Designed miniproteins, single chains, continued (2). Designs and how they scored, part 25

Each design is a single chain, and the fold is of that chain. pLDDT is the mean over its residues in the fold that is shown.

## One batch from the design tools (miniprotein)

Design m4849
Fold by ESMFold2-Fast:
Structure m4849 (fold): chain A 106 residues (1-106)
Amino acid sequence: MSIDELLDRLLEQVEEIIELIKKYLPDNEEAQKLAKEIEELAEQIRANRDDPAKLRELLLRLLGLLQEALALAKEKLSPEEYAEFERLVARARDLIAELLVALEAA
C-alpha cells in the first residue's frame, strides 16, 4: 500500500473515532477538547502529507492523542461502547505503525 493510501485510510479511521466521541460523550468537555485536538492534528497531517519529517512528528502526536482518547473512553464509556471505540483506535494505531515503517524505509 502506498503512503498516500495509508494516509487516506488513517484519516478515514480518525473521522470515525471523532464521530464516536461526539456520539458517546457529547456533553463531556474533556472529550470535546480532545476530539478538537485530534481534528486539528488530522488537518495538519493533510497539510503536510508531502513532508515526511513533519508527517512522522504529527503521526507520533496523533498516537499520543489516541492513547489519551482510549484512556478517557475506558473511564467514561460502557463496556460495549468501549469495545467499539477500542477497535477503531486499534485500526488507527496499526495504520500509524505501517506509515512510520514506510516513512523510515524511504
Scores: mean pLDDT 86

Design m4850
Fold by ESMFold2-Fast:
Structure m4850 (fold): chain A 113 residues (1-113)
Amino acid sequence: MAVMTGLDLTALSPAEREAAFREAAEIAEREKQVVLIVAGPAEMEEAERLAEELETEHRIPAVAVSVEEMTAVANGDPAAIAALKERIRAAGERAGAEEISERAIAAIDEAAA
């Protein structure tokens, strides 16, 4: 089963972001998933705000990640993967949904093995 949903702000116009955010929140609530919000330097403040909204309003673990961090994770960088897992765990604690974060971390560990 999928354990994470991605929201790439660098691929979306400002007008598309509201609809994409709403869809990501709906999927994450229904499927019990972590949301990864990918942002460039110009979008990072918005990504952090959206992650906070998912955690406080929807009780969904959410992490704002840079394009560089996401690229490192995709390339199998152990330090980047470890840092992402810690951020996912912290997001689960803040959202009150630690079990969702634990499932995502377990899936990352399985994929990295």
Scores: mean pLDDT 83

Design m4851
Fold by ESMFold2-Fast:
Structure m4851 (fold): chain A 77 residues (1-77)
Amino acid sequence: AEVDENGYAALLAASSPETRAAIERIAATGVLTPEDREILLREAPDVLGKLAEMVGKKTGASKEEVEAAKKRALEEL
């Protein structure tokens, strides 16, 4: 499914404080830092792909860049 505001809110509500902070930072800045990525891989690896799509839309990243990020996230599972 497409990432939307309702999905984002649900992720924040279900997440630990550390994971919530990482999700909020990524959504607000459009920057996925290595530290935030490690938190998400540990706590919510299935969500990382959706966040990469949302960040790509916010920052104007190409579809190819978003798909590459999703593939890398899935490889970490």
Scores: mean pLDDT 63

Design m4852
Fold by ESMFold2-Fast:
Structure m4852 (fold): chain A 62 residues (1-62)
Amino acid sequence: AMSGEEAVARARNAVAAAKATGHEAAAQLSDQGLKEAEKAYREGNDVAADAGARRAGEAAGG
């Protein structure tokens, strides 16, 4: 699993990529994954942070 800090950074990149495509649904789902990763990171849960980042990336990538 990635560190929580790395997971949050990756999720932020995914949200930026989704927004750049103009695909509103993908951007919303990616942002949800980012919020989950940020919350998990604050709670010290690296596994949940990684899961949130993966969700953000999947939403951004299709």
Scores: mean pLDDT 79

Design m4853
Fold by ESMFold2-Fast:
Structure m4853 (fold): chain A 57 residues (1-57)
Amino acid sequence: MELVYKTVDVKGEATLVSPAHPEKKYKLVPSDGKDVKVTVAIDAETGEVFAKSVEEL
């Protein structure tokens, strides 16, 4: 299994998709409406998503 790391800038909402599983879409929405920068790890085989860090912008 191989993990793919992505950094996502969230301005409102964003959809996160694994290249191995394009049918599995994850919606990222800040809980308080703030723009955030999220670093995520995605398992390329299973499409499982792990949040590595979250920063407010």
Scores: mean pLDDT 55

Design m4854
Fold by ESMFold2-Fast:
Structure m4854 (fold): chain A 61 residues (1-61)
Amino acid sequence: SIMEEILKKLEEVGRKVLKEQGLDVSSFTPRQLRLIGSMKVAERVVENRNVSFQDVLDELG
């Protein structure tokens, strides 16, 4: 489903954020990864109000 694809992309964004910070991704659950990814995507949307959440998710995921 579209929702499952969104959740998987959020997990990937969360993994990328953790790796860039030198943190161990295995210490985090899929739910925690999705939360981290959601926060990163939301931050990018707030910084550039001319982009949608979906556009940023597709760029980062």
Scores: mean pLDDT 84

Design m4855
Fold by ESMFold2-Fast:
Structure m4855 (fold): chain A 65 residues (1-65)
Amino acid sequence: MEHYERGLKLAEEGRLLEALGEFARAVEEDPSFAEAYAQMGRVLEELGLPAGAAAWRAKAAALAP
């Protein structure tokens, strides 16, 4: 959970690449953590990468609809 919470704070601050790193660590610790994948998708959309965002959102939905 620590990495997920850190990622949320970084994303709120606009530090989007650092937020992605923290969410990636959260899913490394728990590969079934659907919410972390959803947040990675959100961050990618904010970075202007909607195709990448859609892929991670689909992953999140598949893990915990």
Scores: mean pLDDT 80

Design m4856
Fold by ESMFold2-Fast:
Structure m4856 (fold): chain A 64 residues (1-64)
Amino acid sequence: SDVEELAEILRYTLSEQGVPEEVIEELVKFFKETAEKKGLKEAINETQKKLLELGIASSVILTE
């Protein structure tokens, strides 16, 4: 599914940026739970907002 594909991309990109595994797991969980509750578009928006709050540069994960 699109959710699973984006979750894998998110995990890979955060790992490449040296984000700790615990933080990656929390972000992936947050993304998947938000997608289930609010849909994919809101999951993308809220995850990007959370990445910005944490100071993680992630222009290649969820941006066009």
Scores: mean pLDDT 76

Design m4857
Fold by ESMFold2-Fast:
Structure m4857 (fold): chain A 86 residues (1-86)
Amino acid sequence: MEREEMEAMAREGDALVAEARAAFEAGNYKEAIELLEKALELLERAIERARKFEDKELSETYVRGLEQARASLEKKKEEAERKLAE
C-alpha cells in the first residue's frame, strides 16, 4: 500500500537524519554531510514516488511534507559544510 511504502521510507530517512545529527554534534562534519546526502537522495525518491500516487489528496499531502523536509535537510547540510570549512 502507498502509505506503507512512505512509512518505511520515513523510518529510513529519520534514522539517517538522527545519525547525521549525532555526527554533527560530535564534530564529524564530513560524516554528517555524507549521511545528509543519503537522506536527501531517499527524500527525492520518496517525492517521485508520492507524485505517482493514485490518491491525489494523499499525493499532494506527502509531496508538501517531503518538500519541507528536503528544505530543512538542505539547510542542515549547508550548516555542516560551513563547519567543515572552518
Scores: mean pLDDT 82

Design m4858
Fold by ESMFold2-Fast:
Structure m4858 (fold): chain A 104 residues (1-104)
Amino acid sequence: AHPGTRVAHAFLEARDGAESESAWADVDTPAVRAALEEARAVARETFARLRAQAAGLPDAAHIVAGAEVVLSDDGREIARREWAAIYDANDRVLAATEAELPAP
């Protein structure tokens, strides 16, 4: 993130039968808290979709999904990133998606 921005980040991972979720934000303001819940919702939706896809992939061993919302210092959303991937046991990519929602 650049100086004068705030970040809300959410990440989900499934590896070796274990699932984890992490989420953090640079500051605790109402706008950033709302962005954090949005990032969590997006990451969870993407993760659920990739889990369904991975069920059809016999070599799938590792799934990740994340979302990041970038706010200006006054609380306006200026960027959003979403990413997800399915990997085999040797960390080879089986499927991947990345989207940057264009909002300067």
Scores: mean pLDDT 80

Design m4859
Fold by ESMFold2-Fast:
Structure m4859 (fold): chain A 80 residues (1-80)
Amino acid sequence: MEELEKLSGEELLERLKELVEKAKEAIKNEDYETYKEHWEEALKILKVIKEKYPEYAKEALELEIEMAVELLKDAVLKVT
């Protein structure tokens, strides 16, 4: 696997989008350990984007928030 620092900003965003979709699928399957792995990878990608490609940082943050919101929605629905 290529090191994240070698990827372009667009390639990093595409990886984040894929991770968001994989994380949503993991939540639907109640596979929270797989969700956590995707979340941790997303945080690493976000850090690289913020340091190397700040022009993409806002979109990357929005994707990370979407991933977190899906987990919150799942938690709220299960306790309600």
Scores: mean pLDDT 80

Design m4860
Fold by ESMFold2-Fast:
Formats: C-alpha cells, structure tokens, sequence
Structure m4860 (fold): chain A 69 residues (1-69)
C-alpha cells in the first residue's frame, strides 16, 4: 500500500507540481538525516560514515518513490 506522502509525490509528478515534489524531497532528506544520526549513535560511526549513510538512505527512498506508478 502507498503512504499519503508517496501518493502526493506521484500526483505531484503527474500534475507537474514542482512545489509539492520539492517539499516531499526535503522531507525525505531530513528524515534520512535523522535516521542516519540515530544509526550513527548506536554504531558509533564517524561523521563521514554518518553522511554516507544519510545519502544512501535518501537515494534509496527517492529511487523507490520514482518507481511508483
């Protein structure tokens, strides 16, 4: 099942609503950074490892959302 966020992102892409797309993109970036911060505290990662984790989590989430129909 699609989340409300995923549904809004798909509708934004179909309607060309760049403001909605950008808003959701920023939300995913922020969420990925928060998740990376939590993981880095548990695993005692350095800042470079944390940044790589955050970027990986963001890239995966956006890739999944871009494949949704």
Amino acid sequence: PLSDRESKYIQGRKSGDQKTIDKIDNQVKKQSQVRADGISKVLKMDDKQKDKMGKMLYDVEISVMNKLK
Scores: mean pLDDT 78

Design m4861
Fold by ESMFold2-Fast:
Structure m4861 (fold): chain A 96 residues (1-96)
Amino acid sequence: KPVSELTPLEILLQLLRRFKDKDSITKEEAKAYLTELFSKDFSPEVAERFADTLVGLLDPDGDGTITREEVLAWVEKHFSPELAARFKAEIDALFA
């Protein structure tokens, strides 16, 4: 699917899949991945701006690290515990 057709939830799920066997990634890693993802449909400048905005929302502690737990907690807070549990199950299946 084009990135412009992805919902915010689908973008977050793609980010969680990028973690693979890691419990956390750096903000710089997350920004680089999201910039690459968004640059498929947007200019590099616009892609970087979107990546920066999303990374800022996912790292409320400002420690420069994004954890799988922080992303799942954000989904639980802004969407539902059921969606957070589903995302966790999908990610756990990728590690199995």
Scores: mean pLDDT 70

Design m4862
Fold by ESMFold2-Fast:
Structure m4862 (fold): chain A 81 residues (1-81)
Amino acid sequence: SAEEVEEALRRGFELGVGGDKMTIGEAARMVKEAGGTDSQVAAAGHGIALLGGDANTPISREEAVEAARKGAEAPTPASPL
């Protein structure tokens, strides 16, 4: 859920991961470490990517949390089966 993504990122920032800025990959890792599913990890990365358009763009921790939450709430493609 979006709340789980937010919790994971806040925990990462408290541990000093990424300092003032966090990359898309670091945010995805934080969600995974909090026990997030592959879909939640992908949603976090997707939301953050929408801010910078690439995986190496550093963003502020507050922007990372907000973007990841928005990504987790984005519509997912439906299974055709």
Scores: mean pLDDT 60

Design m4863
Fold by ESMFold2-Fast:
Structure m4863 (fold): chain A 99 residues (1-99)
Amino acid sequence: SVKEKAIELVRRALGLVLDVLRGRISAAEAAARLRELIAEVDAMLAKTTDPKDIKALQIAREALRSALEAVEALARGDILAAIGLTLRAIGLLLDLESL
């Protein structure tokens, strides 16, 4: 389903933030991959007409944007901003799962 795909994309985004925090990938690599995930959501939104699926994709898009901003915060050494943005993405994932 669209909701299941949206959840998958947000979980992948959170995994990228965690990989940056663990030093497994660079912030630049994670940001590039997050932009690809946002492009996937935007492509799905362009083809989706069901209001419930549109809502799921919009929540996913906000979560992916928050994860990207978290990675950009990590790149500049702003750990507190990165934590807050990551918690926001987690909150949006919970909202998405409750649809």
Scores: mean pLDDT 92

Design m4864
Fold by ESMFold2-Fast:
Structure m4864 (fold): chain A 60 residues (1-60)
Amino acid sequence: MEFEKDIERLKEAVRALLRDEGLTDEQIERAVNTVINLVKRGEFDPRALTAALEARRAAR
């Protein structure tokens, strides 16, 4: 995927995971912004992180 699509997929994965955990929209958006900032700073690979979050949701 292109970087922009990787970032959007990551945002979706984070939002979905946190909604499953019962967090509010405000809490979810704060967490999404934090994760995306770390990815943009080179701290995490967005594709690897998205895969890990999707696996965590599937595992329950």
Scores: mean pLDDT 78

Design m4865
Fold by ESMFold2-Fast:
Structure m4865 (fold): chain A 72 residues (1-72)
Amino acid sequence: MQSLINRATNKLIEAKSEEERKEIIEEFREELRKAGFDDETIQRHIDALVKAADSQLALQPEGKITNIDDLL
């Protein structure tokens, strides 16, 4: 599970559009559902994933932050 969060976080950081970001979140949701988690637990993990990606983007203002408009 931790490896799934790390993988999805990296994909979100590299996402170039809001649509791509939504697809990554949905793929992560499906992976957790396949693993047998309930919707409430899945939502908690998605919230943690988004927070981690946003925090990582804030650490690289010169590069990754230029794609924030595509993520919103």
Scores: mean pLDDT 70

Design m4866
Fold by ESMFold2-Fast:
Structure m4866 (fold): chain A 86 residues (1-86)
Amino acid sequence: MEEIKKLIDEMLENSTDEEMKELLEKLKENIEDLEKSAELLKKLAELINETKDEKLKELLAKLVEKLMEEKLKKAGLPLQEPEVVY
């Protein structure tokens, strides 16, 4: 979770759009709420796509990956490391 907060902080530092900053701060506050964080990420992705900022796109992709890892961990689902027991 610390890595996710760092990514949000990096996105805040690289954001010039006030709406994007508001969404990032709201995401940071609601990071433990999987449903709210997913909705906020969707809105962030839409804004970043409109701005055409490649650096923010890269940071968003890393953030989504880390959040997906945390969701899988909390749900008890295996991460992308299949163990074969044949």
Scores: mean pLDDT 72

Design m4867
Fold by ESMFold2-Fast:
Structure m4867 (fold): chain A 72 residues (1-72)
Amino acid sequence: MEEALAELAALSPRERELLERAMRVAQRLREENAEEIQDEVSKLAEELEEQGRPDEEIVEEVLRRAEELLEK
C-alpha cells in the first residue's frame, strides 16, 4: 500500500481516474474469468501502439473496450 499511495500522490487527477477505472475492470475480469475480453483488449492495445498513439490514449481506449465487453 505504501508504494501505491506514493504513486497515487504523483499522479494527475486524470491519471488517478484511469487507475481507478483500471482497478474496477481488473476486478470484474477476475470475477467473470473473462479470458476472451483480456485477449481482445490486448490485441487492441497492440494495434494502438503500432499506430503510435500516446500511452494515455491507449489506456483510455483499452479500458473503454473492456467496459463495453463486460456489459455483454
Scores: mean pLDDT 72

Design m4868
Fold by ESMFold2-Fast:
Structure m4868 (fold): chain A 85 residues (1-85)
Amino acid sequence: MSVKVRLTFTDLDGTKATYEGTLSVVDEKTLAFKGTNVENGEEVEGKIVLDPKEDLTAPQILEALKQGKTVTFKTYLGTVTLTPL
């Protein structure tokens, strides 16, 4: 099962990039994203690995998005905010 989302990634330096696409669950702590950068049209595809200290699981994030909730969580590379479309 996949959901349509807007993904905002904020790196460790505070730089933001925004993408729109589809999100799916790979495992308990891994999401897969396929989408497009909203500013430049660059196609991106990859895995998002949750920080081990996050209490949220990837399935819980997907269920929250299906309920229309925005979810924010940490990765090793920065912070991800997901907004359902």
Scores: mean pLDDT 85

Design m4869
Fold by ESMFold2-Fast:
Structure m4869 (fold): chain A 99 residues (1-99)
Amino acid sequence: SRREELRRLVEEFRRLAADPDEEEAREKVLRLVAERMHERLPEFSVEELEKKLRELLDNQYNEEDIEAHPDPETVREIMELTREFLAELARVEEELRAE
């Protein structure tokens, strides 16, 4: 079930937020996001998506940087999917608080 999957992800994010190893926690978060993006972008491996997410976070891309990227369409799609995924997680987290 997608709801059960999102519940597990919310629980994992809560664990990572309490993790004293910030670098390790960041790596785990990037992996979880990349795995979810792989469902919508199956042409890219989880490892490739994780690499693209790291590049976006490390470089603070503005619109000109996105246009200059070798694959600007994929960058925009990753950003959109990240926004959608975070919004979905927020909804599931509120449902879990109500249970």
Scores: mean pLDDT 66

Design m4870
Fold by ESMFold2-Fast:
Structure m4870 (fold): chain A 61 residues (1-61)
Amino acid sequence: SSASMEEVDGLWVVTVETPAGTLVGRFETREQGEEGLEIGKRMAERADEMYAELEEEKRNG
């Protein structure tokens, strides 16, 4: 999973891609976007851990 941020049409867009799905946040300020990116990275890491455990159970069961 991954999280990224870019400026689009004056908005700060944070995209979080996980095995559970894709989340997109739009923020009016860079500071809000950077906070969203930090949260998104943590969400992506957590989703990867949860899905890795589920996949290991499927491979070993």
Scores: mean pLDDT 78

Design m4871
Fold by ESMFold2-Fast:
Structure m4871 (fold): chain A 89 residues (1-89)
Amino acid sequence: SKIKEYEERLKKNPNDIEALLNLAEEYIKAGDLESAEKYLGIIENIAENSKDKKLRAKAYRILGDYYEAKGDLEKAKEYYAKAKELDPE
């Protein structure tokens, strides 16, 4: 599964930001919000502080997806808006 693939990438390189973001997204899609929440603080840090605007936009989008899955639609909307401002494509 994609989850196992990204878990193995992170085991080999704990600083693989792309694998971390993709793993959290796959947990959210699977409805495993408890596992996704373990990465939430790192994802928030990436969204605010990454020098890569595309990674920041992706991190905000994942935060939006997480809060949408939690039923916090207003917070999800705010994060999606932040993602769109960074990556309007």
Scores: mean pLDDT 87

Design m4872
Fold by ESMFold2-Fast:
Structure m4872 (fold): chain A 111 residues (1-111)
Amino acid sequence: GPKKVLTARVKVTLRFPATDAELTFELELEAESEEELGLLLYLVRVALEELFDAPFELETLNMEIELPELSPEEDERVRALVREEIAALPPSGLTLGEVLLEVARRAYERL
């Protein structure tokens, strides 16, 4: 039969306190397990932290997702990998949501 795919909907809110601006959008994460969804959400969070010096909020809309527990050393290795994938993205006119999903996917494939 077809592989069971889980889809998590995540609301992203970026706040720019210097200008009182706010950017809100939704992502769909697809994975074959809840553990993979947790890792993908963690990778999206890391990508947001590496791309922006702005506070952000992530809200899961259709299911609860548990983030992985990483040591500080494991977290830094993942952050370094996410930084490399951000730098490696081709100029493509992707939306911010598409950038986050592509970075998370590429980083996940290298773990």
Scores: mean pLDDT 83

Design m4873
Fold by ESMFold2-Fast:
Structure m4873 (fold): chain A 137 residues (1-137)
Amino acid sequence: GVEVMFAEMAVNQGKPEEAIKAAEYALERDPNNADAHRVLGLAYAKLGKYDEAIKHFKKAIEIEGEDNPGVLLALGRVYLAKGEYDKAIEYYEKAIKVNPENWRAYRLLAESYRKKGETEKADEYFKKADEILNKIK
């Protein structure tokens, strides 16, 4: 709806509080609006409210299924920010299963393994990300 478009624009303009208001208004009209929950997750993540972000991203997944790689990557990034590296890895692996050419997901996997001290595995995923990216150039 129009409110979800305004909420996405507000997040992109660095106005997460405005995005929350617009997305909440959309949910008053349709509580099962997966896009509104996705935007709330993004806005709360930008505010550093990671538990609220996780709640809304998981609600979006409940409504639309685990086939949206953008939501899976965003949820993984929130777990990474919380230092929950194994959960971040799980969601990045789910995103790669949806889109195996997602070079960003491989870079995020590599960063997660690097933070765990698994340097060899991190290097393998960085290499995989670069191989995919170089095919797009």
Scores: mean pLDDT 87

Design m4874
Fold by ESMFold2-Fast:
Structure m4874 (fold): chain A 101 residues (1-101)
Amino acid sequence: MEKRLVQALHTESLPLTPELLERIREELRARGVPEERIDRIIANLEKMGSLPGITVIGGTEAMLEAFLRTVLGLPEAEARALARRLFAMPEEERMAFLSKL
């Protein structure tokens, strides 16, 4: 277990911009999530206003999975698959994603 976890707790949260919400919607749709479920997930994210920094830019794959299960209410298998995919994104795509926020 890494000391980086403590450092990640002090990282600023990532704002949930309209552009980020649209990308999340597209990703959920690509995964075959029903439109009614996507709408509910997006509404829950809008209420939050931001993602915790530990989940997005400093957290572990396991912490991202836990966040997806708790916040989006995804089943364990779906949350794990989504967390794995996001964490496996090339650094260039992740940096481009962050630079558009």
Scores: mean pLDDT 58

Design m4875
Fold by ESMFold2-Fast:
Structure m4875 (fold): chain A 96 residues (1-96)
Amino acid sequence: MKELQETFLEQMKEIASGLSTDLEEQWRYLLSLLPEIDEETLLEALRLLKEGRSVEEILRELDVKDVEKVLAMLFAALAVELGLSEEEVRELWRRA
């Protein structure tokens, strides 16, 4: 039932396992925050990235807390790298 979410989390775990020991705990913490990211904020960051906007421009345009901006950008960038569509990202969060 959560196949796309499981794939996304597996890819993030693979990335985390490649980090130094000092960063592994921080990546596990970030993974635990996924359900706290607003879906619309994540989708807006994804749209702006696909339009070719810079990370700095996107962070300025997102009207949310700094932590949420950074997390939205991180997960939007990972969604682009994984080849996920906007609809697939939306379905992942709708089922979480």
Scores: mean pLDDT 61

Design m4876
Fold by ESMFold2-Fast:
Structure m4876 (fold): chain A 85 residues (1-85)
Amino acid sequence: MKEEVEKLIKEVEEKIKKEIKENPNDKKLVSDLDNARELLRRVRELLPQMSDEARKKVLEYLKKAIETGEFLYYTSKALEVASRD
């Protein structure tokens, strides 16, 4: 579980970096994506301390981030789960 979440965190980070690079003049998008990266970094820091139940929920939110492109929303939800565990 931990390894699956780590892999997905890396995939989300790479997709965020790509979107920023492709849309550098969209100030709102860049700001939202920079915030999403910071939230993702905090999720990664908490990952070793999380329960398997919390890791499963984080994994589901990160999958949704990839599926929808709503990175800020789903990384916020992932951090909420990680912080409350």
Scores: mean pLDDT 85

Design m4877
Fold by ESMFold2-Fast:
Order: sequence, then structure tokens, then C-alpha cells
Structure m4877 (fold): chain A 81 residues (1-81)
Amino acid sequence: SSMLEELKEKLLEELKEGLEKYMELFPDATRTQLLGLLDNLVRDAGAELKALGVPEEEVEEIKRFIREELTKLIDELLAKR
């Protein structure tokens, strides 16, 4: 669905911006701490998607996509520090 792809991309963009802002405010944050934050962000995003009526299978796919993309971003930003 084009609507699901748009929602997926919008959520990823918002979460990336939030994560980048967090890492700017907490430059000493460890990878483990950032992955813990990511787990909370993915959980909350999943709850919002379910509230919007997105099917559970699609929610799990979007959660996996966001987790993978944000983990890559964390590793990229940590490498630049």
C-alpha cells in the first residue's frame, strides 16, 4: 500500500531526527544506551501504528525496518565521533 510506505518513511524520518538530536545532546551516550533508546522508540511507533489500524503483520515489518535503519544510523554517527 502506498499509504503504508508513506507512513513508514515519515516515521523513519521523524525517528532519525529525534535520534540525531539525542546524540547531539548526549555525545557520551554508549551504543548499548542508544540501542535501549531505539527499543523504546520502536515499541512506541508499533503502538501508534496499531492504534491507526495497521495490521499486526505490517506493524512487525515496519518495526524491523525502522530498527535496522536506526541501528545503521547509530553506528554511522558513533563512527564520526
Scores: mean pLDDT 84

Design m4878
Fold by ESMFold2-Fast:
Structure m4878 (fold): chain A 70 residues (1-70)
Amino acid sequence: MIERFKELAEKYKPFFDEMNEKLVRIIKEGNVEEAEKLRKELAPHESDIPYAIAIAFVDIIIALFKIEKQ
């Protein structure tokens, strides 16, 4: 079980590392346009659980920016 978990973690680690770097940069810069671009790039894959999680985080960030910029 633990070996299979490590294999899956290694498989998806590059994806989550990339998402984390993009999200941290977007938050630091307050760049709503970059967040919306990322959302559009992820949208075709929303049925895949890792992508759905990433999309949910991007949507939360976009919502927070829109509340702040009103």
Scores: mean pLDDT 75

Design m4879
Fold by ESMFold2-Fast:
Structure m4879 (fold): chain A 60 residues (1-60)
Amino acid sequence: SDAEKQIAFYDDQIAQYRDLIDYLKKTGKSFNGLSAEEVVERLEGHIEDLRRAKEEIERS
């Protein structure tokens, strides 16, 4: 279903963001003028938004 495809897309995006967070925590490298800590915080926010969107589809 389209819902299953959307959930798979969100799961893939969450996995990619988690991998990037792990990389940034390991390396401490800044990106585009933001500290690693600032980028991690933003990515964690994006993961929360994606989790909420996924839960909304799963409840429908």
Scores: mean pLDDT 83

Design m4880
Fold by ESMFold2-Fast:
Structure m4880 (fold): chain A 108 residues (1-108)
Amino acid sequence: MRRLILSVTTTPSSIVVTVSTPEGRSATAIIDFIAGGSDVPTLIELARESVESLGGTVLDESFSSPNTGQVVFETDASVADIVQATVDRIIEHYGLSRDQVQPIQVDE
């Protein structure tokens, strides 16, 4: 299993989900939705559930700022699969349209 970091950041107009590797590779999704810092704990819970649904193990959760949370986890899943699963849970939770999600950007 690989050790990965998932970060969720809220901006004034979007939710940004990034999964990164220790090697500096990443996958990022941007969701056009106005969320506040108060939504960050909920977004991190959805990220944790996504990691666990793909057979991953959560090691740590942290909140570096009012608008940013992180999950450290181990998985055999790809960074893109974790980002996609997290996005799908966010869409379901907030009742969003798929049209509000920008194509996942993968940097490998």
Scores: mean pLDDT 83

Design m4881
Fold by ESMFold2-Fast:
Structure m4881 (fold): chain A 80 residues (1-80)
Amino acid sequence: SLKEEAEKLLKELEEINNNMPETKEELEEQIKKINEIVRRLMELMAQLPPEDRAAFRERLAAILKEFGEKILEMLKKLEE
């Protein structure tokens, strides 16, 4: 089902977010993968019932916020 696909994509995002990149190249690859998964997830979410859509949106926003914070921390370390 679309809901099961959306759940799988969210789990993939969470897994990527739990893995810290060790190099700039790995960070760039993670960003590309996240962008592709987010695009796919947003397409699926548009087809979900409103209540499910709201729940997935909230979870996605939380994951992206955490990932953004990790990117900023990595960029600081690369300038040292």
Scores: mean pLDDT 80

Design m4882
Fold by ESMFold2-Fast:
Structure m4882 (fold): chain A 102 residues (1-102)
Amino acid sequence: DEVERLADRVAEKVREYVTKALSKYISPEEAKKIADEFAEDIRQLLLDGRLDEIPSLIEKHAEKVKEKYGEEAGKAFRTAVYQALLDNNEEVVRIYRLHAER
C-alpha cells in the first residue's frame, strides 16, 4: 500500500527530528518516548486521511511537552515537527492526493 509506505516514511522523519530537537532539553530516553508516541499518532492520521487534524495534534502534544519540560522544550517540539513536515512535503502531498482520489 503506497499510503502505508508514505505514512511510515513521514512518521520516521518526524520521530528523527523530534528526538534530535528534544535531546537538547531532556534525556535522550524521554525524547525518544515523546517522539515515538507522537509519530504513531501522526502516522494514524496520515493513514486515515485526517490531515486537517494534524495542526491540532501538534498543539496537543506541544502543550504536554511544555507542561512537563517547559516553554522552550514545547517550542522546540513544535518547530521540529513542522520542519520535518516541510522537508518531507512531497510525501505529505502525495498522501493527501491518494486519499482524495477515493
Scores: mean pLDDT 88

